# Designed miniproteins, single chains, continued (4): the designs that were tried, part 35

Each design is a single chain, and the fold is of that chain. pLDDT is the mean over its residues in the fold that is shown.

## One batch from the design tools (miniprotein)

Design m13183
Fold by ESMFold2-Fast:
Structure m13183 (fold): chain A 100 residues (1-100)
Amino acid sequence: SSLHERVLRDAKLLNLSEEELKFLLEIVDEIEEVGRRHALPPPVTQLLVEVAIHLFLNPETSIEEALELFLKMAQLLDLELSPEQLEVVREFLEEVKKKV
């Protein structure tokens, strides 16, 4: 997966532990499964990985702040999400927050 390769490179640059890298790779696998199940476009799953990494590095971030970050990045990339897709994103970010 290109998402896995990206996370592996970022982990090297950020000097993440093996446990932190394993956690992020598990999140990427979950994002790919959610994307496949709900037919999320690749740019949306890429943004979801970025926000999940932000939550991991900044565990004080609230779900509302994480969703706002996602929406701002989506707007910059001219991505339009349905209400159903936004709910999937919210639910996934809430699950990630519970693990951080």
Scores: mean pLDDT 81

Design m13184
Fold by ESMFold2-Fast:
Structure m13184 (fold): chain A 89 residues (1-89)
Amino acid sequence: MKEYEEKLKEAEEQYEKELKELEELLKAGKISEEEYERAKKIGEGVYAKFKLELAKKYGIKLSKEELEELEKKIAEGEAALAAARAEQA
């Protein structure tokens, strides 16, 4: 269980660091509010997917509500990533 908690903490710290970097770019006017929201959804989706995979690896049973929330964030992140890729094409 300690290894599971340590890996969750590492993932949370990485997500928070990336979110802070996005906030600083927004404040500096280097990205739009739309780009910020999209990047935030992508990062949230990646973090949610990692949490789901980590729980599966360590045999942690998630509640139905927790699973639905993680799946929703993953889907929103994937949709945001697809939109970002379409704009670059």
Scores: mean pLDDT 82

Design m13185
Fold by ESMFold2-Fast:
Order: structure tokens, then C-alpha cells, then sequence
Structure m13185 (fold): chain A 72 residues (1-72)
């Protein structure tokens, strides 16, 4: 299974992380802080754990306002 976690920081400083499995959204998390690839990787791992799943972080990209992590 391929998972993609994406983080985006809005204008109010709220960060939303979205976890996708094969292109379909399966979980989301909203908080505060950075949305970069490392933060997206952590959020993706935690969201997978809440669903009783696990995956290895393969790639992280992005800046401090948005980022993406690929997990397999």
C-alpha cells in the first residue's frame, strides 16, 4: 500500500495534515506548527498508527508552509 501525507498551513496558522491511501483520503489531522515534509511524515505515521497500520517513510519534500511525505 502507498500512503501520501500532505501538510498545509492556512493564513490563521492552522496546519491540516491529510493522509491518502492510493489517492483516497482516509484520515485528517488539524493542529498548529510547521507543515513541512518532516512534519507530514510524523503526522502520516501517527494517523496510520491510529488506524492500526504502519508504513516506512520513503520520501519527504516541501517547505515550512507545505510538505509531502510518501510512505510504503
Amino acid sequence: MRYVATGVTGPDGTTTFTLEEDGKVIATYTGRGGAGGSAAAVAGHELLAELGKSARVEEVTGDDKSGTAVLE
Scores: mean pLDDT 78

Design m13186
Fold by ESMFold2-Fast:
Structure m13186 (fold): chain A 66 residues (1-66)
Amino acid sequence: SEELKKKLEETKKKIDDLVAQSHALGRAARNAGKEDDPAVQAQLDALNTEISKLLEERKKIEEELK
């Protein structure tokens, strides 16, 4: 369905955006010598948790489109 295809594309874009944010945060933390900062680690963990949820959602949509 078109609705599922649109949802899949939106989910992929959200994953890409969060992955880019995670990489940018990690790079900025490393450049600032804060890669071991607990606040930075907590933010990275939160981003990775959201990415994992979206990856599961993507998988469900892809299975439904088969």
Scores: mean pLDDT 86

Design m13187
Fold by ESMFold2-Fast:
Structure m13187 (fold): chain A 90 residues (1-90)
Amino acid sequence: MKKLEEEEKEIKEKRRRAVTLFSTIGILIAAKSFVEELARRGLISPEEAARQLADLDRQIRDLVREFRDIAKELGDKDFLDLLDTVLAKG
């Protein structure tokens, strides 16, 4: 008779992971904006900026996929809406 405790633990762990993923996605989007600004000011080469942005985009894509899957499993519509809003602006 531990089935309910196991389900509650899994939900809590998924929610914690979703929050961590959301925060990390936000940090990476901010890092993209920073790299773009450095390139715009000529402080880094266009080639270096393109490489860093491509790496950040890959990381964001992979984290967004994991976050979206977890948020859908949890039925957390607010998390999905927030993610879509952040991605539309990033």
Scores: mean pLDDT 79

Design m13188
Fold by ESMFold2-Fast:
Structure m13188 (fold): chain A 89 residues (1-89)
Amino acid sequence: SPEAEELEKYLIEEIKKKLPHLSDEKIKELAKEVVKIIEEKGLLTPEDKEELKKKFGLTDEEIEIITKIVFEFLVEEGVRLLEEGVRAV
């Protein structure tokens, strides 16, 4: 979906800024995995965070940074919908 494509792009750009030690290929794969979870569940559950940490070799600090990036995108999208006169519920 267009929203999923925008989330993936946002995640790639923000992860590159906040976790620059990760390779571009690792960031792309991580972003795709996160987007799939958000499309399916709407959020990252504690179980999803643990699986992402194991799969991509992330620390607790790094997964919380990624979680915050996702949350910031979802909040900004909700604000945009409200500004367009659409209710976010």
Scores: mean pLDDT 78

Design m13189
Fold by ESMFold2-Fast:
Structure m13189 (fold): chain A 96 residues (1-96)
Amino acid sequence: DLWERLRELLSKLSKEDQEELAELFRELARAIREGDREAYEETSKRLVELLEEKLGKEDAQEFDDLIGELGAANPDRPPHEIFEELAELARELAEE
């Protein structure tokens, strides 16, 4: 399950990093919904940097691949909804 593997990867992060990631996913979802290219580019760069620093390059690449697969499996879903669900997942993990 793609969502189960995403949860496993995010569970490796500290609570503080999970909270930051939830905010980044929420900002990315907003940028996509509003068509804000500058916010999208800046937020996605911060997201990649955080994942590479905290998960390592290999797990960060796996995370990116899983997001791509999730989007491809759900072509009728607006992309911002996927990032909204990721934000909720990261928030829930931070509260555990």
Scores: mean pLDDT 84

Design m13190
Fold by ESMFold2-Fast:
Structure m13190 (fold): chain A 59 residues (1-59)
Amino acid sequence: LEELIERASEIKYLLDEKAETLVIGLTFADGSSETLVIKADKETLERILELIERRREEL
């Protein structure tokens, strides 16, 4: 997950707190895209969101 986030040129996400689900859309410099659906507890989802926000600081 961290490796995909670090390679992404654009990151979009949708957090469904009720379903404890995070949908992440990644777009890469070559124009390819990946969609990840992660179901985890709030603490785990918060850590993933921190990784996304750190990457967005670089974009």
Scores: mean pLDDT 77

Design m13191
Fold by ESMFold2-Fast:
Structure m13191 (fold): chain A 59 residues (1-59)
Amino acid sequence: SAVANLRRLSPEERETAARILGVSPATLSEALKRSRSAAELAELLGVDVSLVETLGQAG
């Protein structure tokens, strides 16, 4: 899943993903702990689910 792939990102890749999503790496990490799906993560971060899905392909 996109969320599982995003959880496997390196610290450097996670920093890049957070920047693309317009949030801090800490905010992204906390949202990843609380989300079970790309849609839930997108809702928590206030971004389009398509962005979460696209970034999830990076893993």
Scores: mean pLDDT 80

Design m13192
Fold by ESMFold2-Fast:
Structure m13192 (fold): chain A 100 residues (1-100)
Amino acid sequence: SAAQRAAAWLAAVERAEIATTRRLLAEDPSADKELLERVIAALERHLAELEALRADPTVTMEQVLAAARAHERELGEILGRSEAAVEAAIAYTEAQIRAL
């Protein structure tokens, strides 16, 4: 389904982001290690959720979008982002999903 394809695409994006964040954590001695470890944990939780949604043949696009919104809000809290920045990130992610 379109929802399963969206969940699969988001899962691939999350894997890439986890890999990039882990590289930053390993290679940049100026990086906030505690903050990046919290980001990785949030990304890994969202990846697990997306894999479950991808495996569900009854998954709806509303469920995929709700999971994406919740994740952006969690990252916003961890990173201290403004509400405007969080809403912009949500809008960007939703636009990417709808373009699939």
Scores: mean pLDDT 88

Design m13193
Fold by ESMFold2-Fast:
Structure m13193 (fold): chain A 90 residues (1-90)
Amino acid sequence: YIGEAGKLLDYIKELQKRINEKSLVELAREAADYAKETAIKNKDPGPLRELAESLHELAKIVDPSTARELQRLADEVEKAAEKLENEIKK
């Protein structure tokens, strides 16, 4: 438990260094915007639902502050998928 937690934190720090120009949350927000554009263009809410699932999984392996932001974004993306499904039915 305690030794494995230390190694996980080191891996997270290395991932953050690789994304040194933008935070993980900022990149996730950009991905959400692209997924929304793609879903509207193709009239397919699938990309939004898959992104929401991916954000929930990512939240399990990052620090608690980042996890909360990713979970909030996942909820927003899931709600956008529901709204698009209703609009497509019109």
Scores: mean pLDDT 73

Design m13194
Fold by ESMFold2-Fast:
Structure m13194 (fold): chain A 62 residues (1-62)
Amino acid sequence: GAVDALLRAGFSKELAEKVVEMARAGASVEELAKFLTEEAGLDETTALVVAREVIELLRAGE
């Protein structure tokens, strides 16, 4: 699942769960990327890639 993918990528459980919660609540790729840049310290390009991956993983699963 998306949380497990983020944990494997080195994110904390709390951060991974918050990102997935935001995506499930309907956050856009841009909103998720902004959160990742501000809270996880990711650069904009990496944050956009991670945000897209999370949304795609949630669309692929129930």
Scores: mean pLDDT 81

Design m13195
Fold by ESMFold2-Fast:
Structure m13195 (fold): chain A 62 residues (1-62)
Amino acid sequence: SEDLEKALSLVPEEDREKVLKAVELAKEGKTDEAQKLLAPIAQSLPLDKATEFRNNVMGYLS
């Protein structure tokens, strides 16, 4: 989806598989496991990119 593509564009290449894994876990209702994967990635980004990243993935976590 567009939101997922945007989120992936904000992270280093090495973290993209982790984002995809977290989204899949969130779709399975495993929100806690998804958040554990996403939190370190968001924390590694500059504040502006971290906010944009969270906005694009929160739809899967809500």
Scores: mean pLDDT 79

Design m13196
Fold by ESMFold2-Fast:
Structure m13196 (fold): chain A 80 residues (1-80)
Amino acid sequence: SLAAEAARLEEEARRHGQLAAEAFAAGDVEAALRHLREAGRHLTRAMALRAEAAGEDVEAVRERMAAVEAEDLAALRAAG
């Protein structure tokens, strides 16, 4: 199922996040960034599959997320 594939990708993203943290602690910034990019790719795909499984428009979900991020950035600018 789409939900099961999303869960698998979320677990892979979690693993890459852990590898990135370990690489960063070891001073290997290049390896850390490589693992962070992999984690980001898996997480983005998982989110799209979750939205599809829920019957949501993936693009509408992305638009809502972008709007929330923009509001958060505007709030930070207003506070500082």
Scores: mean pLDDT 77

Design m13197
Fold by ESMFold2-Fast:
Structure m13197 (fold): chain A 80 residues (1-80)
Amino acid sequence: QLEELVAALEAAIRELGERTGKPEEMDRYAQRVREAAEKGDPVAVATASGHAIQLAIDAGEVDLAKRIAELTRQLMEALR
């Protein structure tokens, strides 16, 4: 279900914000992901989540980076 993937990706990005002390920045990326999904734009989804993935890698949050990447892949596939 598309909404479940969007909600899961938003939750993962927001969790990254809590772990890194950047909740407002991550909330903006979560919002961009939702807007991109609502527009059916997989490239915009990848761009917004890509920023979160890079921050997760830089912060050493490897498992969360992998989860965000996998949810992004699933959401992009669902938008085809």
Scores: mean pLDDT 87

Design m13198
Fold by ESMFold2-Fast:
Structure m13198 (fold): chain A 101 residues (1-101)
Amino acid sequence: TPEPTPEEVKEASAAATEIYDIAKEGVLNGEPVEETKEKIEEKMRKFFEKHKDNEATRGLLHKLMVDRMGQLRREYPTDKSTELYSAVVRTTNRLGLELDE
């Protein structure tokens, strides 16, 4: 599988940081999980649409988000953080990323 370029790594890391901040703020501020999920799904959809022909970059965003959501669950062990972790996995599947590579 092609590896992401340094520029693609930077872009994926920036997107992951933005999405993580949305998730963390949603957990800390008591935002309804459905609203936080919608915000995350919108940001991930925009990134995946931009990189529709680049599986490596989409896979990198997915990996970074799974790692960050896992960290959020360990730091704030709530039903919401667990649901947001699950939402990241489901969103990548819906947007056509194949995770069996």
Scores: mean pLDDT 76

Design m13199
Fold by ESMFold2-Fast:
Structure m13199 (fold): chain A 97 residues (1-97)
Amino acid sequence: DEFATYINNGDYKKAALTALEEGLKTKDVNLLITAYLTASLGGDGKLASEALEKAIELALEQKDARSLDVLAVLYEVMQQYDKARELREKSRKLREE
């Protein structure tokens, strides 16, 4: 696994880019969240923000209420409470459909 190889070598930027590319290709929100966490760990705030934005976009496209809740928790950790509330509201509406 290319991602694991980059992590083991301490190359968090390449690991994050690998997870981002694979997540977009396979439409896997969990890989995009992994890209966000890996980029954040590596100190690349711009890449982290891009991965997080792509994760939200994909979760909304897939109507994935559970992933939206996870993304809301990440925004709460970042003290972005208005954005977290917006994502929780979107998640709630999906469950009521």
Scores: mean pLDDT 85

Design m13200
Fold by ESMFold2-Fast:
Structure m13200 (fold): chain A 82 residues (1-82)
Amino acid sequence: SEEEKKKYEISVKLFEEALKTTPEDDPYRAALLAALADSLAKLGKNEEAIPLYKKALELGEKRLGPDHPYVQRVREKLKELE
């Protein structure tokens, strides 16, 4: 719906703004990248979402390890879009 589209467009803007002020070593950076990618994927912008999921996966694996449930979910989401 148009309301859902507007919601995700607002989410994209908010997450992009949050990432600008989030340090590279922030433990929540991977989650913010994945949230931005989720919003872009909901808008059908899969080509923009894919590199963000890949970065979220890289950071998540580094901090939590490859078998962590959060990392597995990001990997599954990325696989759905490829």
Scores: mean pLDDT 83

Design m13201
Fold by ESMFold2-Fast:
Structure m13201 (fold): chain A 69 residues (1-69)
Amino acid sequence: MDEEKEKILKEAEKKMKEKAKQGDIQGIFDVAMEAADKLFSLSRSSEEMSEAVLRVGDLLVKAVKEAME
């Protein structure tokens, strides 16, 4: 991924962890959707879009698990 996309993912991970600590599952999804939208805007190919979905999905699953534990 591009460095700009990696920055978006790191910022999203931080925000999702913050929402997870609050038990705010809706907030986790909102952050994930915002990050996906930004990454899709920067993506030029199906491969880049697929990579973005997988990376955001990983962060989403991790944050939701932390919120539920």
Scores: mean pLDDT 81

Design m13202
Fold by ESMFold2-Fast:
Structure m13202 (fold): chain A 74 residues (1-74)
Amino acid sequence: SAEQHLAEGRRAYERGDYLAAVDHYIRALKENPDYEEAKRFLGRLLSELLAKHPDDPAVQEAVRRAYEAGAAPV
């Protein structure tokens, strides 16, 4: 479920697995494109990753995938 993907993303974030957290949040949005909570968590995480690693290709790819899923850095 979308809610399960959100929960797994939050667990990945707490472990410091940030790109895994991004992937789980995107999966939640693919199941429910109107999932505001998933958009908020994904947007905040993308802003954190861009601030820390602006030139990392993996971070740039994560941002691109998020935009395709309907989310943006906040």
Scores: mean pLDDT 86

Design m13203
Fold by ESMFold2-Fast:
Structure m13203 (fold): chain A 77 residues (1-77)
Amino acid sequence: SEEEEIERAARLMFESYDLNGDGVVTLEELQAVLEEVFGMSREEAEALLRYYDKNGDGVVTLEEFLEFYKEYVESLK
């Protein structure tokens, strides 16, 4: 299904940027991805990361990234 394809793509991207293999990506690592891969400005990337990092712990989980990627794909329709 489209949902399964989106999830698979997001997981592959996340794993490529999860250099530590700890199941989380730092805001700095994800910011670079958002700027370079998704074409976001620094300000747009930072705003999006603040939205997902509600706890202020400086990391984004695979679960949060999957939510972002699904919303991103829907925004292209």
Scores: mean pLDDT 74

Design m13204
Fold by ESMFold2-Fast:
Order: structure tokens, then sequence, then C-alpha cells
Structure m13204 (fold): chain A 81 residues (1-81)
């Protein structure tokens, strides 16, 4: 059970770090949408508005994590470098 939970945590951490890296690099909405589709296996094409809303919500969640779980936030930052 703990090993499975740790594997899920690792995948979530890698995903969050990947998203943060793409935001920092200022990649196009097309490249960002491709990353999201590959990670979530979603066949739906994402609009520019949906991608911008995702970026905004992700950054808001990162600010929340920085306050509520600073260690996890730090791990995401270190992995995103």
Amino acid sequence: EDARIEEIRKRQLEFAAGVLRLIKEGVSNEEFAKFLREKFKVDKELSDEEIEEFRKKFLEEMEKLKKENPEYYKEILELAE
C-alpha cells in the first residue's frame, strides 16, 4: 500500500514539475495542450481559453501549496529546474 501511494505521489510530483517548467519556459498553448493530452490521455482538443484557465488555476494551486505544504512545493520547484 505505502509503495503504491509513493508511486502515485512521484507521478503527481513529476506531472506538477513538468507543468511548472512549461509555464516558466513560456511554451505555446499548442505545446502545453500536447503535454496535457499525453499525460491525461484526453482525446478532447483544448481551446486557448481552457489552456489559459488551466495555467491560472495551476499557479493558484502552487501558491496554496507553498502555504499549506511548503516541503511538497519545494520538491516540485527542485524537480522543475
Scores: mean pLDDT 75

Design m13205
Fold by ESMFold2-Fast:
Structure m13205 (fold): chain A 86 residues (1-86)
Amino acid sequence: DEEVLKKAEQILDLSRASGTLDEFESKLQEYFKIPQSRINSLSAQERADLLSRLVQVSTQIVNLKRAGKPIPQSLIEEFEKIIKQI
């Protein structure tokens, strides 16, 4: 899925450009146009856990694609699920 790969690469770029979790969250909020009400509904720990998992899944997707390997549907589903929770 080209769109999933593009989003995963952008997430990793935003993570690398961020010195703090708060900066990363703010950049993701802008990129995905996430409403403030959703962000404020999660605890700091829940947000940290989701952001960490998002980076892990994004890294796996990008690495698989660059290695010329198919991205498993399970990784795509997990990626989309995390995006919907953030």
Scores: mean pLDDT 79

Design m13206
Fold by ESMFold2-Fast:
Structure m13206 (fold): chain A 64 residues (1-64)
Amino acid sequence: SSDAKKKKEELVKEVEEISDKYGLSDDVRDAMIAAIENLVAQGDVEQAESALRLFKRWVEKKAA
């Protein structure tokens, strides 16, 4: 659906922004993007959002 496509693009953009901000490797960025794309493709949008929230918290704690 158009809504799922927009949400996927929004979540992927957030992964890219976090990866750039914290200097994450291409492998880590690409793995997280793939995980989000797979969850959204399966209709698990809430799980994709939760995965991104956990990833952001983990990265922030690791950087501190």
Scores: mean pLDDT 84

Design m13207
Fold by ESMFold2-Fast:
Structure m13207 (fold): chain A 94 residues (1-94)
Amino acid sequence: MSAEELLERLERLLQEILDALENNASKEEIKKLVEEARAVAEEVIAASRDGRTQLRATAVLYGLEQVLEAIENNASLEQIKAMVLAIKEAFEKL
């Protein structure tokens, strides 16, 4: 998969996580989606041909790792949603 296709997949996964949070999905389901998005972010970094794409994917990866830690520390779905929204906004603006 190209870095461009992986970026599109990463954007879709971030939206799927937000949609799951809005629909009060289980923390287990949210964790699974976050882990999938994290794996795609790692693939973007590996496939990337430019520093901006690497920076965007690295920022998302770091943010998703913080989301996983928050889930493990029993953060509320509202707190997790705020974190994921911030990640998506940063990804779109970088």
Scores: mean pLDDT 84

Design m13208
Fold by ESMFold2-Fast:
Structure m13208 (fold): chain A 58 residues (1-58)
Amino acid sequence: MFEAEVVRADADGFDLFLPGATDAQVEELKATLATIGYRLVGEERRDGGVILHFRYEP
């Protein structure tokens, strides 16, 4: 299980910080958000977690 924090949002998408997330949890979140038009366009490792960059792509 993981928590998600919105670190920024704009007209084209948003960035989430996921502390302690595994690669499998990242893939599940990516698949879920893709069903509503968001695609993962970037991933950055940080201390204790990962930042995911999503772009709206309907």
Scores: mean pLDDT 75

Design m13209
Fold by ESMFold2-Fast:
Structure m13209 (fold): chain A 71 residues (1-71)
Amino acid sequence: ISREEAIKVLEKLKKETENEDVKELIDYALELLKKGKSVTDTLQEVVKKALEEGKLEAAGEIANAIVEATL
């Protein structure tokens, strides 16, 4: 998946989710992607942040949205 496609997927997920943890992690991911970080490196940083903050379930939703877009 391209960075542009990942950005589009995450912006859509942010509009559809009511979960504040998911929205916060999406904003972090979008910041990294817009700075030119790869999709893989961005997902690693999101998982790291989620582990530190106890938000692994929210990180799972983000990872699933990206994976679904690659299938």
Scores: mean pLDDT 81

Design m13210
Fold by ESMFold2-Fast:
Structure m13210 (fold): chain A 81 residues (1-81)
Amino acid sequence: HMLDKEAVEELIKKYPYIALLVAPNSSQEDIDYLKELAKKYNVPLKIIEVNDPSLPSSVILAAKTKEELDEKVKAFLEQVK
């Protein structure tokens, strides 16, 4: 699946903490695009590989605090393990 590039850029501009949960069938082009946006806007990006073949596409999590992002990532991974 292709990421919605406009929605992704808005998330990176709006939130200081971003995580990308990479699905097994994710496009490398989409991953590279997100990495370049995070670099352009100086946003710390966490990249986490999710080994769940039932996950239809990569998921972007965004938060205003590092602690909130860590909790969102943990909650998501608990559901897909």
Scores: mean pLDDT 75

Design m13211
Fold by ESMFold2-Fast:
Structure m13211 (fold): chain A 65 residues (1-65)
Amino acid sequence: MAEEAAFKAGYEAGKKVADQGGSLETARIAGSLAGMKAARDVGQSIGLGTRAGYEGGKKGAEEVG
């Protein structure tokens, strides 16, 4: 599903940001962008992808910390 794909994209982006010493806010922003792109690539709402990616990015950063 597009939401799951967007969340996973955000999670990977957030983990990468946290691994490089980035802030939680930077990880969420990176996750939002990754999720938005993933959702758009499958023809789904950009807003839905941004939201799912944001949550994914937050989760990914928290798992690294």
Scores: mean pLDDT 77

Design m13212
Fold by ESMFold2-Fast:
Structure m13212 (fold): chain A 100 residues (1-100)
Amino acid sequence: SNQDRIAALADQLLATDDPARLLALLRELGALLRTTSPSVEVAEKVVDALAHVLNRTDDPEVLEAVKEVALALLRRVDDLKVIQRAIGVILQAIGKLLDL
């Protein structure tokens, strides 16, 4: 299912530091989130993975992709905790991009 694919992409984001691989995974995740509303459990997993990537990268293309995925997630979730965390990810990504 798309839910299982989204969860698997989040797990793969946690397992790599390669900017090219992170970018490919984030782009696929963003594409799925444009057409699929994740469950709250899967959405929390995505936000955890995005926060993890943000804390470990200064690559501007990866930071932009994290921001775009968080924005796509924000359009697809109704859970207030997930919304607040996604906004936090967006603001942190913007802050890191401005510090470059």
Scores: mean pLDDT 88

Design m13213
Fold by ESMFold2-Fast:
Structure m13213 (fold): chain A 96 residues (1-96)
Amino acid sequence: MMEELAERLKKLAEKFGLKEEEQKDIAGVVAAPGTKAVLEALKAGLSDEEAEKLGVEAAEKALKEVEELLENKDWEALEAKVAAAKAYFAEMLAKS
């Protein structure tokens, strides 16, 4: 993740009083779509620069969605995104 995205995640966690475990969960929600976008772009034959741009766009979109869900206290939708991110990384680790 870009340093800017990491700093924004930290400030968001502090704003909503998130515990360390919840902070890691949210970081995963942002990292999963970014990582997926990069890997899919590279598999499609796009350049490293194009892949990074798509990854950043996906991560920023996910961060905005997380911030909106936290502001609206939509815990069910946020928990679903956390579960999806955990499933994605578990699948990636199993293939490693």
Scores: mean pLDDT 80

Design m13214
Fold by ESMFold2-Fast:
Structure m13214 (fold): chain A 64 residues (1-64)
Amino acid sequence: RAEEAIRLLDEAERYYKQGNEDKAAEFVAEAMRLLGVDVEATPGVARLILEHRDGVRAQIEAEA
């Protein structure tokens, strides 16, 4: 659930820093799907979510 989604976001951050934006986007999309939110696995969406990761995590907890 939420804990697993947060873990996937942390993995996405690692891949993004490694320059593997495609993998980062996949992990972000999977994290969002665990919470019932459908997002596309695109670098743009992943970057937006990762830039606001603390706020996104707080919103995930509030919406769950």
Scores: mean pLDDT 72

Design m13215
Fold by ESMFold2-Fast:
Structure m13215 (fold): chain A 79 residues (1-79)
Amino acid sequence: TQKVVDEVAKAMKEAGASEKQAKKLAKELVTRAVEEEMAANPPPPGSSPEEWRAAIDKAAERNKDKLVEEGKKKAKELK
């Protein structure tokens, strides 16, 4: 998920957020989106930690474009 967090943070900085704000808010946005996706589409019962990590990474990637857009909007609201 770190690549998605980094891309969202970069987009937020380009939209005018400070580096500190961008890093904090990007992590919060990605974490929330992943938690919501995992709640809606959890891995099967008995999934291994590796399967959970793979599902989390896929959830982040699936939401990447939406998270970049949301991050840009959030950065503009901070200005």
Scores: mean pLDDT 79

Design m13216
Fold by ESMFold2-Fast:
Structure m13216 (fold): chain A 92 residues (1-92)
Amino acid sequence: TPLETARQLATLTVLVSGIAFAISRKDEEELKQLLAQFQAVVDELIAKIKDPEAKARIRELSAQAVAAANNKDIDTFVEYAKQLMKVFEKAA
């Protein structure tokens, strides 16, 4: 439903902000924990999407976002995360 999609997008938005702040503060432990939560939420979203193209795109964008975060590239991480959220919103 639109309300369920909005709640899931809100959760992702909070995690994206938390990850960006963890990178900016060089908090490796917080970054690892938040990235694990981000991956878990994304995996749950992928499991609920029926469109195989949307699933593949979200997997690709999630992998790119995580790689950027591990490289401490906040701008690239945020950009891929935003693209992932747009694909999810359209597919949900």
Scores: mean pLDDT 86

Design m13217
Fold by ESMFold2-Fast:
Structure m13217 (fold): chain A 70 residues (1-70)
Amino acid sequence: AMADRVIEALEGMAAATGPGVGERLQRLIDRVRADPAAVPEVMTEVGRILDSRQAQVDAELAARAAEAAK
């Protein structure tokens, strides 16, 4: 089910992130478990987190590549 996929993704992200973000992800997991109809709202929030994380990863990779090119 879509709700199960969302919970699995949130658990994976919580394991990989710092405590503040992990706490927010846990609240999203709890929300989906309590009300599967909240999936669209939770998916929107997950999208924001993924977009921010991708930007951070891209910036870190670019910085490492620039350092290695010296």
Scores: mean pLDDT 72

